# Designs tried in a protein design run: designed miniproteins, single chains. Part 73

Each design is a single chain, and the fold is of that chain. pLDDT is the mean over its residues in the fold that is shown.

## One batch from the design tools (miniprotein)

Design m2541
Fold by ESMFold2-Fast:
Structure m2541 (fold): chain A 73 residues (1-73)
Amino acid sequence: RVVEVEVTPKGVDAAAEALRKSGAEVEKKSDTLVVARFPDDTSSEAISKAVLEAVNAVQKAGGEVTRVRVTPG
């Protein structure tokens, strides 16, 4: 399962840290793009919670999430 999160530059590290804490393998592709890979057995509910935590972390850091894309399993 792959989640792509586009953020403003101020929020990129916060997004990456929140997604890693949720159990994803995380790669910063750019200053505005984070890609998180979850195990294939990760529930849709767990992915939704991970995305919500990432959005909250970005907002606390003074950034903004501009797009979230989840690849269907």
Scores: mean pLDDT 82

Design m2542
Fold by ESMFold2-Fast:
Structure m2542 (fold): chain A 81 residues (1-81)
Amino acid sequence: LEELLKELEEVALQVRDPELRALALSTVALIENGAPKSLILKQLELVIELAEEQIAAGEEVEVARRLRELAKEIKKILEEE
């Protein structure tokens, strides 16, 4: 999980879209600070949704795909308890 969070933060810093960048970085902070699981899962879903919107628009496709993959992997780990 720690390696995935570090990579999520690094990829988020490469995002040009300010909303997606801020959402991804805030999600990392929520996880690091032990926020409620329900809130973290909801934020990860929003990151995935916005990343998919960027991919559909042809914007930052490579970065958005990587961000989506990382968010999905982190979500899966957290859902498995």
Scores: mean pLDDT 82

Design m2543
Fold by ESMFold2-Fast:
Structure m2543 (fold): chain A 74 residues (1-74)
Amino acid sequence: AELDREIEVALLIIQASVTLIAAERKGNKEAVEYAKKAIDLANEALQETDPERFDRLLAEAKSLIEKAKEIVEK
């Protein structure tokens, strides 16, 4: 269960990092901010022991990655 959570967070960090690189290459500051915040929330989730708080942090991180991707895809 904990290993599965670590894998999910690791994949999320990879997605956010790829999005961050794309945002930086395009020079889009808003997308960079969203991607960086998503990485921060994902790292916070790794230290979270409460499953409900963990799920909320992951949901927020995923939402920010989607926002960053939408901006980058423009």
Scores: mean pLDDT 83

Design m2544
Fold by ESMFold2-Fast:
Structure m2544 (fold): chain A 94 residues (1-94)
Amino acid sequence: MPKLSEEEKEELIKKAEELVRKEVEKLTGKPAKVTLRSVEQMSDGTLVVSFAVEVDGKRALALVEARKEGEKVKLTIHILFADGSTVTIEKVLE
């Protein structure tokens, strides 16, 4: 898979942060604060981004995997809540 450019990485990180915030707020009904923790690009071109999430005074973690498939980007979002519940969401960006 082709690697993402630095410009594509910055745009995807910004979009991933917003998507994580929106999905946490949708799932919890509470405002969420999302903070970037790490960014890694794998040898296969997968971008892995981790976020610290604060919602309702509790900490959660989000892991986003982004893969470029032609002109589309597939995102897999994993959210681990403080209570141990985990949610996985898939999105496709055009």
Scores: mean pLDDT 80

Design m2545
Fold by ESMFold2-Fast:
Structure m2545 (fold): chain A 86 residues (1-86)
Amino acid sequence: KELEIDILEGVVLISIAVLRVTAERQGKKELAELFSKAGEAVSKRDFDKAIEYLEQAKEVSADDPDTVRLIERTIELVKELKKLAE
């Protein structure tokens, strides 16, 4: 189960990093900061805080449906990671 947790944690962290880099390249500073905080929370295994930051990122991205869909998928991955780590 540790290997499954490590793999999924890696996938979640990469997903958040891609979202953060994309936001940085688009000049969306607030959004990039929220993704940075979400990634830090995942690394600390504070999954509830990670979900909170991703929900805030989703609100900030309401005008970008593609980013909203990617955030929603990332939230589901964090929820699955939390369930496996419990």
Scores: mean pLDDT 85

Design m2546
Fold by ESMFold2-Fast:
Structure m2546 (fold): chain A 55 residues (1-55)
Amino acid sequence: SGTRLTINTERSIARGMETGEEGLEEMLADPETERGARLARMMIDNYLQAKAAQE
């Protein structure tokens, strides 16, 4: 039953990248998407750090 969390995380990543922190904060406030938004923030930060390390 990880499918729902995965989909919510992917949607949170997409919205977080488009709207930045404001979009993620809105999703964190929503109990339905809070877990996905938390994971998305972590994954985005990790991705950006890895990208910076490659430069």
Scores: mean pLDDT 62

Design m2547
Fold by ESMFold2-Fast:
Structure m2547 (fold): chain A 80 residues (1-80)
Amino acid sequence: MTPKEQQALDKLSEALRASLREGSLEAARQTFLAINYLMQGDLDGAIRQTQLAIEAARRDGALEAQRQSQQALQAVQDLK
């Protein structure tokens, strides 16, 4: 992976951990799917799933997961 791809993966991994710690299982599921899309090189899929993770975290009141997912979204978008 490139350094930028590794950074995007690291940010998604932090968002996944935050979602699990805060009990936002839907945000965790969406973030796990975003990681899978990123690993396959599907940046549009990764962006879409990360946006869904942000919305799920917002609905669940998972503030750290929402913040980390927003940072992950920026990192994935910077790969395009």
Scores: mean pLDDT 89

Design m2548
Fold by ESMFold2-Fast:
Structure m2548 (fold): chain A 100 residues (1-100)
Amino acid sequence: SEAEKKKKEALKLLDEAYKKAKEKAEEYEKKGDKEMAEKARRAAEHLKKAKEYIESGKDAKEKGKEHLAEAARDAALVSEEIKNLVLQAYGYFEEAMRLE
């Protein structure tokens, strides 16, 4: 279905964003920027939780959106690329919810 296609696209973007957020956390730790490293780690954890809730289905849609919003906020502070991936994933997830 179209809803399943949009959900798959959201999950792919979340996987990419998660990987990039983990990489940014390591980069900031190497630079000694503990505050930015922590924000990148929080973004990664929220992305992981969002993916888990989205994969679990309808019962977790509200929690998935909440974690995506938190991930976007933290990502916006550390990487425009990661922020854009999260916002794009959010858009696909919103479309999937409307189609279902």
Scores: mean pLDDT 83

Design m2549
Fold by ESMFold2-Fast:
Structure m2549 (fold): chain A 63 residues (1-63)
Amino acid sequence: LPPLDAAEVDAIDKVIENTAKEKGYTPEEIAKMYENVAETARRLGQDEAAEHFRKKAEEYRKK
């Protein structure tokens, strides 16, 4: 797989945030969603994307 670019990562963030809003997820639930996406990205060798999603999970856990 080619590395995910910034626009692709941003598109994934928007999908996660839109899904969370529609389902009424709490910040903790959103953090878990980002952790799952980060783990998937890591398994696919998308290390920079995985770090981005992991940081997003930490931000939501602070809320």
Scores: mean pLDDT 80

Design m2550
Fold by ESMFold2-Fast:
Structure m2550 (fold): chain A 74 residues (1-74)
Amino acid sequence: SLKDLVVQMMKAFSQEDWKGFEEKFEQLKPYISEELYEELKKAYEEVKKNPKDVEAVNKFLEVMKKVAEEVLAK
């Protein structure tokens, strides 16, 4: 389910499993708006550059919340 996909993405992110996150992110693409996809991609790339950047991590979590809200509404 799309809910399980979002849960698996958050699990991969918490484990710094970037490959696992990227694989699930590609599966998510057809189910979210293009604008939200680009916003998530940008936020993810910033965290991947520096996983200890609290501001980047917080922005990523805000975008993932939007993704979960859009996905769970379907």
Scores: mean pLDDT 83

Design m2551
Fold by ESMFold2-Fast:
Structure m2551 (fold): chain A 79 residues (1-79)
Amino acid sequence: PATPLELSPEQFEAVVRAVERAMREATERAKRGAPGEELAALVRDAVRDALRAHGIDPTEGQLGAALARAIRALLEARE
């Protein structure tokens, strides 16, 4: 069953910061010709590592949902 991750505000902020850092690194790797699959893996690994640092071992579905939510938060916070 696909149960969404119930993240605390602190845990979610850590995920948002991890995605933001990984996106900056992905941009630098893209300039060096890295394929999109490598860039996607870099961002997913950053989210997984951030969650594991807070004692959470996510399923692939939970990881994808957390990533999508963090990207939305970053796009909305641009104002």
Scores: mean pLDDT 79

Design m2552
Fold by ESMFold2-Fast:
Structure m2552 (fold): chain A 62 residues (1-62)
Amino acid sequence: SMEAQRRAMAEHNRRVAEEMKREAEELKKRHPNDVKAQLMANLFLITGESSLFVAEQIEKRA
């Protein structure tokens, strides 16, 4: 069903968000004073936030 597909998409996007956040935190912890690592971690956070936003939009419209 369309509802089941939407739920699966939302769950997938939430998992992506959690994974990106974990990668970002790990990168920051290993390289706290590395500018490149900070930029890469911020990119992971932005990507995670985008995926979370998509999940939330799907959930609101379901």
Scores: mean pLDDT 85

Design m2553
Fold by ESMFold2-Fast:
Structure m2553 (fold): chain A 73 residues (1-73)
Amino acid sequence: EREKLVKELQELAEKARAADVPEEEVRERAVELIKRLEPSLSEEERRELVESESVETRKLGLEAVRLAEELAK
């Protein structure tokens, strides 16, 4: 379910800010969760999101907005 995936991504971001786990590990898990949220994303697109900026700071916000819009339909 999308709500569960968004919650998991937010929890990963919280752990990254608290330095409970290294950001590298959080990125890998975030990529996996993003793939489930947007399965139509290509491998290249997912890689670019991870490499260009922290997935937690950039993609999490975008995914939350997109999911809110989807639910509004």
Scores: mean pLDDT 54

Design m2554
Fold by ESMFold2-Fast:
Structure m2554 (fold): chain A 115 residues (1-115)
Amino acid sequence: MTPREKALEALDKLIDEAYKAMNEAIKAGKSVEQIIEIFKEIFDKYRDEILELLSQLTPEEAEEVLRTFAAKAFLKIYYLGLENKLSDEEIFKLVNAFSEYVEELRAEVQARLAA
């Protein structure tokens, strides 16, 4: 696989694992704050691997991969919220927490690619 394909595969796996864990947590009656902690733990588990993979790409490829990741994950969060009948406020809290993670990841990738 190319480094780009490997990065996309790793991010897809991360999205699927996070979606499954969050869905199970919602069904178990966990709070939005607890659900945010769960996806952050999963993302932190993969953070170094994802940063290493993205750092092997060109800046343009890294941005394309991150944009694809963000779009897929936002759709999964909205779908998760709708299927579990979460309020708009709860969905927005999940989306905002994820947006903060993506921006932190983008900043770290940009710093590594500039070095």
Scores: mean pLDDT 83

Design m2555
Fold by ESMFold2-Fast:
Structure m2555 (fold): chain A 90 residues (1-90)
Amino acid sequence: MTPAEKGLEALRFLGRKYREAVANGDKEVAKTLADVLHRASELLSQATPEEMEAALRELIDYLKELRKKSTNPKVQKALDELIEELERIL
């Protein structure tokens, strides 16, 4: 997988998880994932191919900080699943 393909796969996975949260009526999860998508777009749109893995690691660190601040078990689970998948993409 190229660095560009890693970034695209990360965004596609995030978008899919957001759509699932919306479809399931999980409003707090959907809101959190919308914020994550916005941050991911900021980090990944500015990354060169050489910077892509560093940008993905920064996104993972951002998710880990959100996980620490969250008290909602559904949000915590969604963030844990995102962290696991993004670490697999790296």
Scores: mean pLDDT 84

Design m2556
Fold by ESMFold2-Fast:
Structure m2556 (fold): chain A 93 residues (1-93)
Amino acid sequence: SIVDRFNALLDRVLAELEALSEAEKEAWAKELELPSAEEFLAYARGRIAAIREAVAKDPPSEEELARLESVKDPVDFIDEAMTLLGQRAAAKS
């Protein structure tokens, strides 16, 4: 299903986030104004979990999935996915 494909993509993005070096995690924490690399990972995991729940309730289209699959950077992926889910929620309200 499209949900299974999206969950596989989320699993890959999470693995990429966890594979970042300590220095890369600290750089992202600084950019996002978070206190540590550990807090950056906690934030990212929380966002992935929220995206996963939203997708289970309201699956994306094939076109939306294809667009997200084209996003190379795992942090940019989280931003794009959160933006898409926000737009979909607004369109239904």
Scores: mean pLDDT 81

Design m2557
Fold by ESMFold2-Fast:
Structure m2557 (fold): chain A 90 residues (1-90)
Amino acid sequence: MDVDAELERLRAFYEEVLKQIKKMAEEALTLSDEEFKRKLIDIEVQAAIAIIYIAVSGIASGDTERFGELGAELSKDVDKIIKETEEKRK
């Protein structure tokens, strides 16, 4: 497997996931309190699935370090988006 090509593909996937999560966070701010909480759960679930996908791809490619770093970056970026969204709701 071309590990570098796969890592580039997953970086593009990472950027698209962040774009979608940012859109979901913006939409969440327009919702009722109950629907806002449900939307944050949806964001967390989508982030978890994306992180698992990156991690499994790393295991399959034999490069768990670089793929693990990408997954950690995504987790950190998503946590920041969720925190900023919760702060805007206060």
Scores: mean pLDDT 83

Design m2558
Fold by ESMFold2-Fast:
Structure m2558 (fold): chain A 64 residues (1-64)
Amino acid sequence: GASQELIERLKTTTAGPELAAFLQREVGLSEAAAERVARDREALLKLVATLPEALAQKVLGLME
């Protein structure tokens, strides 16, 4: 899972426009689930905590 330091960094960011598409393509979420998670900070943080560090770093790179 993602490191606590990465989770703390995500708390200081906002979702970028490509996040939902990334969640569909790389994480395997449905369109509806990806759009919901991209708009819901708590759901996004919970999801990222379960991802491998490499995928979590990619999510951080899509944040603003």
Scores: mean pLDDT 82

Design m2559
Fold by ESMFold2-Fast:
Structure m2559 (fold): chain A 70 residues (1-70)
Amino acid sequence: SRDDFVRELGKVLQKLSDELRDLMHQVIEENYGSPWVEIVQAILDTFEEKNAPQDVIDEVRKLLEAVRKS
């Protein structure tokens, strides 16, 4: 649901450093117009490639699941 998406997005944003927040913003801009499931997948792939902290990766995975159920 939208409420689940907003809640999980809030959790991701709270865990992001400024560097990861900027990176997330860049990925969103590069994937402008794509479905949210593709945007969140691209964020996850980018964060894994950049060796983001595991707790951040885990929260992005929860966000991806929330998007897939919406």
Scores: mean pLDDT 82

Design m2560
Fold by ESMFold2-Fast:
Structure m2560 (fold): chain A 70 residues (1-70)
Amino acid sequence: HMEERTLHIHIQAPSQQQLDELIQKALETARKVLEEKRKSGQLDGKKVTVVITGTAADGSVRTETLTFEG
């Protein structure tokens, strides 16, 4: 049976362009970390969901979700 975990990451940025760039970098980093953990067996029997929510100073909001299973 699978253990489920959810991680929440919040990002604040001065502009929508910087918010988009920061979210893309966060997604790439999360994917790399989770892929390495999956390869090493650290995610065996686990489902990890990463929710990244970003807000820009102009009020722009973006939410992205990644799910990995071991």
Scores: mean pLDDT 81

Design m2561
Fold by ESMFold2-Fast:
Structure m2561 (fold): chain A 71 residues (1-71)
Amino acid sequence: SMPPRRSPFSGEEATEVLTTSDGERIPVNRGDLLKLLGLRSVAEFQRLRYQEVLAAVHALLESGLDVRALP
């Protein structure tokens, strides 16, 4: 039988570390990172070019956009 549908944040939530232009490493909940990028799931995140995703987040942080919900 197929497993039940899971939330992208359930059991796959991990802390991603973003490096800012200032050289700071910011721990961000993966779910919040997905929301920032407008992605639907962790699988979508991995299917895309991860390097391109990180570069986009870096550019957004540098532009003064703050990342949501740092723990």
Scores: mean pLDDT 56

Design m2562
Fold by ESMFold2-Fast:
Structure m2562 (fold): chain A 57 residues (1-57)
Amino acid sequence: SAAKQQEIDKDIQISMLQMQISVLRLALPKLAETNPQEAAKAQQQIEELEAQLKRLE
């Protein structure tokens, strides 16, 4: 039960992280054109999310 819940929770977190990364990456090109500083922050957020994803597998 607990082990199965942990695997489900990981799966959900992985999916959520992948979704957020995809959304940020999709927004990056336009953001870089309008606000380079905001694009840099978005890139940093992507890196943080990717690090979390890598840890979870």
Scores: mean pLDDT 83

Design m2563
Fold by ESMFold2-Fast:
Structure m2563 (fold): chain A 81 residues (1-81)
Amino acid sequence: LSEELEKKIEEVGKRLKLTPEEIELLKEYLEKNPELAKEVEKLLEEIEKNKDSKKPTKAELEFLTLVGVLVLKRAVEKVFA
């Protein structure tokens, strides 16, 4: 995972009120999944373009949905592993 992408994930994650654990989980999954990293990079670029919007953008909702799915997957793995 590039240092630039890691910094963007941390900045956007903090802005969207993600926990440090959720941010770390996302970074771990992106290191193992380069295709997902490309998708997240595009979402982060769209979020930055619309950072002055007063309501959640589609890109912000898509990013939060992705993090939510990863959190749910980790929770299921902890219960059944």
Scores: mean pLDDT 77

Design m2564
Fold by ESMFold2-Fast:
Structure m2564 (fold): chain A 97 residues (1-97)
Amino acid sequence: MEADIDAGIAAIDAGVQRTVDAIRLGREIAREHADEPPDRVAALAFARARAWAEAAGLSPLSAQVLGLLAEASARIELGADREEVRRELDERIKRLL
């Protein structure tokens, strides 16, 4: 029976879509709030993505990861060093695991 494989593929596709949506949300928030302090904008992106993920019924871990992705995306859009943001994101995600 192939139902388990189809379910697994659907879950992967949904995860990719949520990752893209979180990155998009972070960029959108950064562009709308470009005149505000970058640290506050990054925190707003995190809070909004986390709330969106929680409202979608995702696990606390998934909500936190999506929040961190949106925060990282917002920081990069606001001119933070991409490699530094990527290192900090990796370290913060590892602390959740």
Scores: mean pLDDT 81

Design m2565
Fold by ESMFold2-Fast:
Structure m2565 (fold): chain A 74 residues (1-74)
Amino acid sequence: SETEELLAKLRREIEELIRRAAPSLSSEQLDEVFDKLAAADAEVKAILAKDPNNIEGVKAVLEKTKAYIEELAA
């Protein structure tokens, strides 16, 4: 579906950002990225457990995570 494609695209964009930024990040910054990803995964699971069709909620978590990583990498 269009929604599944959007979520898959956001996840791929996050993965690409991490891959691109990783060589320039300190160990402490990498730990921050890891912690943020773990928190985002837990939040996504909680959203989907309550409503498996709440794609807007999942998208918001992923976009927030992407923005955090982009700022950390800048």
Scores: mean pLDDT 81

Design m2566
Fold by ESMFold2-Fast:
Structure m2566 (fold): chain A 99 residues (1-99)
Amino acid sequence: MEEEKKANEKIEEIRRLGDQTYELYKKAVEAVKAGDFEKAEEYRKQGDELTLQASRLADEAIKEAKNEDIKKKIRDVAFELSTRYNEAKLEFEKARKEK
């Protein structure tokens, strides 16, 4: 019960970090399109740092989880956020090359 509650709290934090990472990459893409490459790199770097934090938190949550259902839930959330991060990173790289 307590471990499940802690796992849910970490899942919410992972999702929060993922949402912030996505917003930062969106701002980075918009900055590239505006020709503000300095701001674009700042936003990208911040997004990468938050993604690393989310990854570490997911690993910690999986390690602390007592049952396979909770571990699967954490892995599924981490996989979804990893997919969104990779898509956001590709869009940033495309925007940078098109300018």
Scores: mean pLDDT 83

Design m2567
Fold by ESMFold2-Fast:
Structure m2567 (fold): chain A 82 residues (1-82)
Amino acid sequence: GLDTIKDNAESGLKSAAKSGASLDAILEATTNILNALENIKSGDIDTAINNLKNAKNVLSKSGASNEAIDNINSAINEAKKL
């Protein structure tokens, strides 16, 4: 559900910050994640999944760890079950 998506996304952001992702990448990924959570609340699941994928791409390009990316993938997979 929404709480599981949020928890996985937050864990991904924390892991990305610990692995040295840039502040700009963290802020952009956070914006995409917040937009995804609002889209889930409104029932726009496809847009939410796209916003989570955008967060994943931003973090991946910034050199975030595999642990960070795996947590964002868990959020995406949970959103796909909605």
Scores: mean pLDDT 89

Design m2568
Fold by ESMFold2-Fast:
Structure m2568 (fold): chain A 59 residues (1-59)
Amino acid sequence: SEVEELKAKLIEAIKAKDEKAILEYTVALRRAAGDRVAEVIDTLPVPEEVKEKLKRIAA
């Protein structure tokens, strides 16, 4: 699904510390997941501080 593809790209962007890609993929994930974007972010295998940052971008 588009959500799973965006999750994979976002994980790679986080590993690469590519702030522009993190922003772009997080915004795209918000558009694809809508109201469930926070739930999707919570499934990512990343530290809680990163999840909180992504949730702020997605808001």
Scores: mean pLDDT 85

Design m2569
Fold by ESMFold2-Fast:
Structure m2569 (fold): chain A 92 residues (1-92)
Amino acid sequence: SKELQELVRLLTAAAIAVAGLSFAKPEERQRLADTVAELVKKAVELAKKIPEHRYEFLEDAARIARQAAELTGDPNVEKLAKEIEELAKKEK
């Protein structure tokens, strides 16, 4: 489906942005953290519409958000990671 293709695209882009955080200068980290948060939020909204593999996609989104939170210390990203982790637990 188009939604599944878009979900995979968003999660892939978020994973690439997280990889970029490991090499980012301090002044670039906030922009990349905001990018990860935006992409992951969109992926979660699409995953809610796709019951097939929803747990797997929410787990991927949670892992990406968690990695971004650990790399940046951003409390907004930390909150997002916790919210997605709880959503994934409910789908297990």
Scores: mean pLDDT 86

Design m2570
Fold by ESMFold2-Fast:
Structure m2570 (fold): chain A 111 residues (1-111)
Amino acid sequence: MSPVEKESERVLEVLRKLLDAIEAGAPRETVIDLANEVKAEVGRLLQAAREEITDPEVRDEILKLVKEIYTLIEGMERAIRAGDRDAAYQLAKGALEVAEKIHELIRKALS
């Protein structure tokens, strides 16, 4: 499995942990720490995609979807700080759906 595919899987794993934490009613600090872990893993995914995805159209689409994840996670952090856990869950779920699209694009690009 390529480094970019491994980083894509790590992003999915951390986002699932984030959703589980929100659903379980974890403290704000725990949710924010997981959000920071998502941002760190997404940064590693972005770097791997720039190095390994040679198709510029696929690479640029991945970069666009990565920016969408950052926007959704920043919105999720604001919702958690405001005490709106339902909104935070929906935003984190949206980020997972975008990450699943990135993972599919990577698998197709490497096939």
Scores: mean pLDDT 89

Design m2571
Fold by ESMFold2-Fast:
Structure m2571 (fold): chain A 81 residues (1-81)
Amino acid sequence: SNPPPDKVQQYRLHLEAATPENKEQIRKLLEEAGFELLDEKGTHLSFIRRLREAPSQKEIDLIEKAVELAKSARLERLPLV
């Protein structure tokens, strides 16, 4: 019932890595959790999750590990498109 919303709420996750090794670990964890790498500037990484489904517990665990490995993490709510 009722048409689904034409727009999907997406989030961008920004992370700062302490080392190049830490950066590679963060990237692998988030890619396994269904995130796409959008931008990489030195130790700074930006990811987007385009999947409409809520993350599984396994994906949540991967995201939490990536955030713990980061020096800083910021979740940005993107405008509806």
Scores: mean pLDDT 74

Design m2572
Fold by ESMFold2-Fast:
Structure m2572 (fold): chain A 110 residues (1-110)
Amino acid sequence: SELLKKLKKLALEIRELILQFEDAVEKKDEKTAIRIGEEIIEKLDEVAELLEEAGLDEEAERVREIRKELKELIEQFKAGKISLEEFYKKFTELMHKFGDVISEALEKLE
């Protein structure tokens, strides 16, 4: 399935961005952490579109919710309302939720 291949590719690209985000946080590189977070938001939009094309509307909506929460989290961090530690903690929770959605979507498409 071409949709399955595209979804797996996007999931791997997001995984690489998560590792880069973790590295940026360890280095206290706030600017890079924000930039990577914003790049993940763009990739989440692509994932939601592919899930919708596959007829997985519920999974697509869950990804859009995660994307919305991630955008709000980045804005709170940029505004100095949360620490880098809290940003990382909440980011990790959102990425775990995303992983659950992808696992469920892949099971339905295989």
Scores: mean pLDDT 90

Design m2573
Fold by ESMFold2-Fast:
Structure m2573 (fold): chain A 68 residues (1-68)
Amino acid sequence: SKSLSPEQGRKLHDYLVNELGLSSEKAERAVVALSNGESDPERLSEMAGLSKEQAEKAIEKAKELGGV
C-alpha cells in the first residue's frame, strides 16, 4: 500500500471534516489509518470512530487522491 503525501493527507482531512462532517480528531485518525494502507471499511470505522458509510467514502477519496 502507498502512503499518502502530506498534501494528499491534508486534502483528505479537509474532505472528511467539510464534506463528511467528521470532527478533526476522527478525521486525523482516519488519515493515519488510510496512510498506513487500511482498506477495510469495518476496520477503519472501528479505528477512527466512523460509520461504515463514512469509512467507505474516506477509502474511496484516499484512492482518488493517491491515484491508485
Scores: mean pLDDT 81

Design m2574
Fold by ESMFold2-Fast:
Structure m2574 (fold): chain A 80 residues (1-80)
Amino acid sequence: SDEVEMNIKGAEELFKTLSPEEALEQLENFILLLEEYGLKDVAERLRERLEEIKKLPEKEQIAAATEAVKEALREAAEEL
């Protein structure tokens, strides 16, 4: 949907401006938001991805975090 595409584009633009630490913090905040909206399965999968992203070199973390948020936004849209 247009809403999902706009949210994905917004996430891509936001994450380009963040440090690796800020990107991981935004992922954690997004997980909490998903849990608040009752999307616990999406939140759990994103939490698992966050732990894998933390193991990556710092230079790769922003790109990986961006992709994880994009995937979670698509999954959330399918459940809403």
Scores: mean pLDDT 82

Design m2575
Fold by ESMFold2-Fast:
Structure m2575 (fold): chain A 85 residues (1-85)
Amino acid sequence: MEKSEELGRLQSIAHEAAKVSMESKDPEASKEFYKLAQEAGKATRHFIENIAELSTEEIRKVADEFLKKGKELAEKYGLEFKEPK
C-alpha cells in the first residue's frame, strides 16, 4: 500500500472526528473529538512535510492508533465513529 493511501486514511479519520465533534450534543464528547481531529490533522501535516523519511508502515501505525482512539471515544459516549473506506 502506498504512503498516499495511508495519509488519505489518516485525513479521513481526522475529518470523521471533526464531524462527530460538530454534530455531538454532549459538550465533553465534542471537546474530545475536536482534540482528536486537531491531533490527527497535525500528524498528517507532519507526515506530508517528512514524507521522504517515513515508511508506509509508520504512517499506517499512527492512522491505526487514531482510529482506535476515535472508536474508544465513540464507545465511551455512545456515538458512532465510521471507519474510512
Scores: mean pLDDT 82

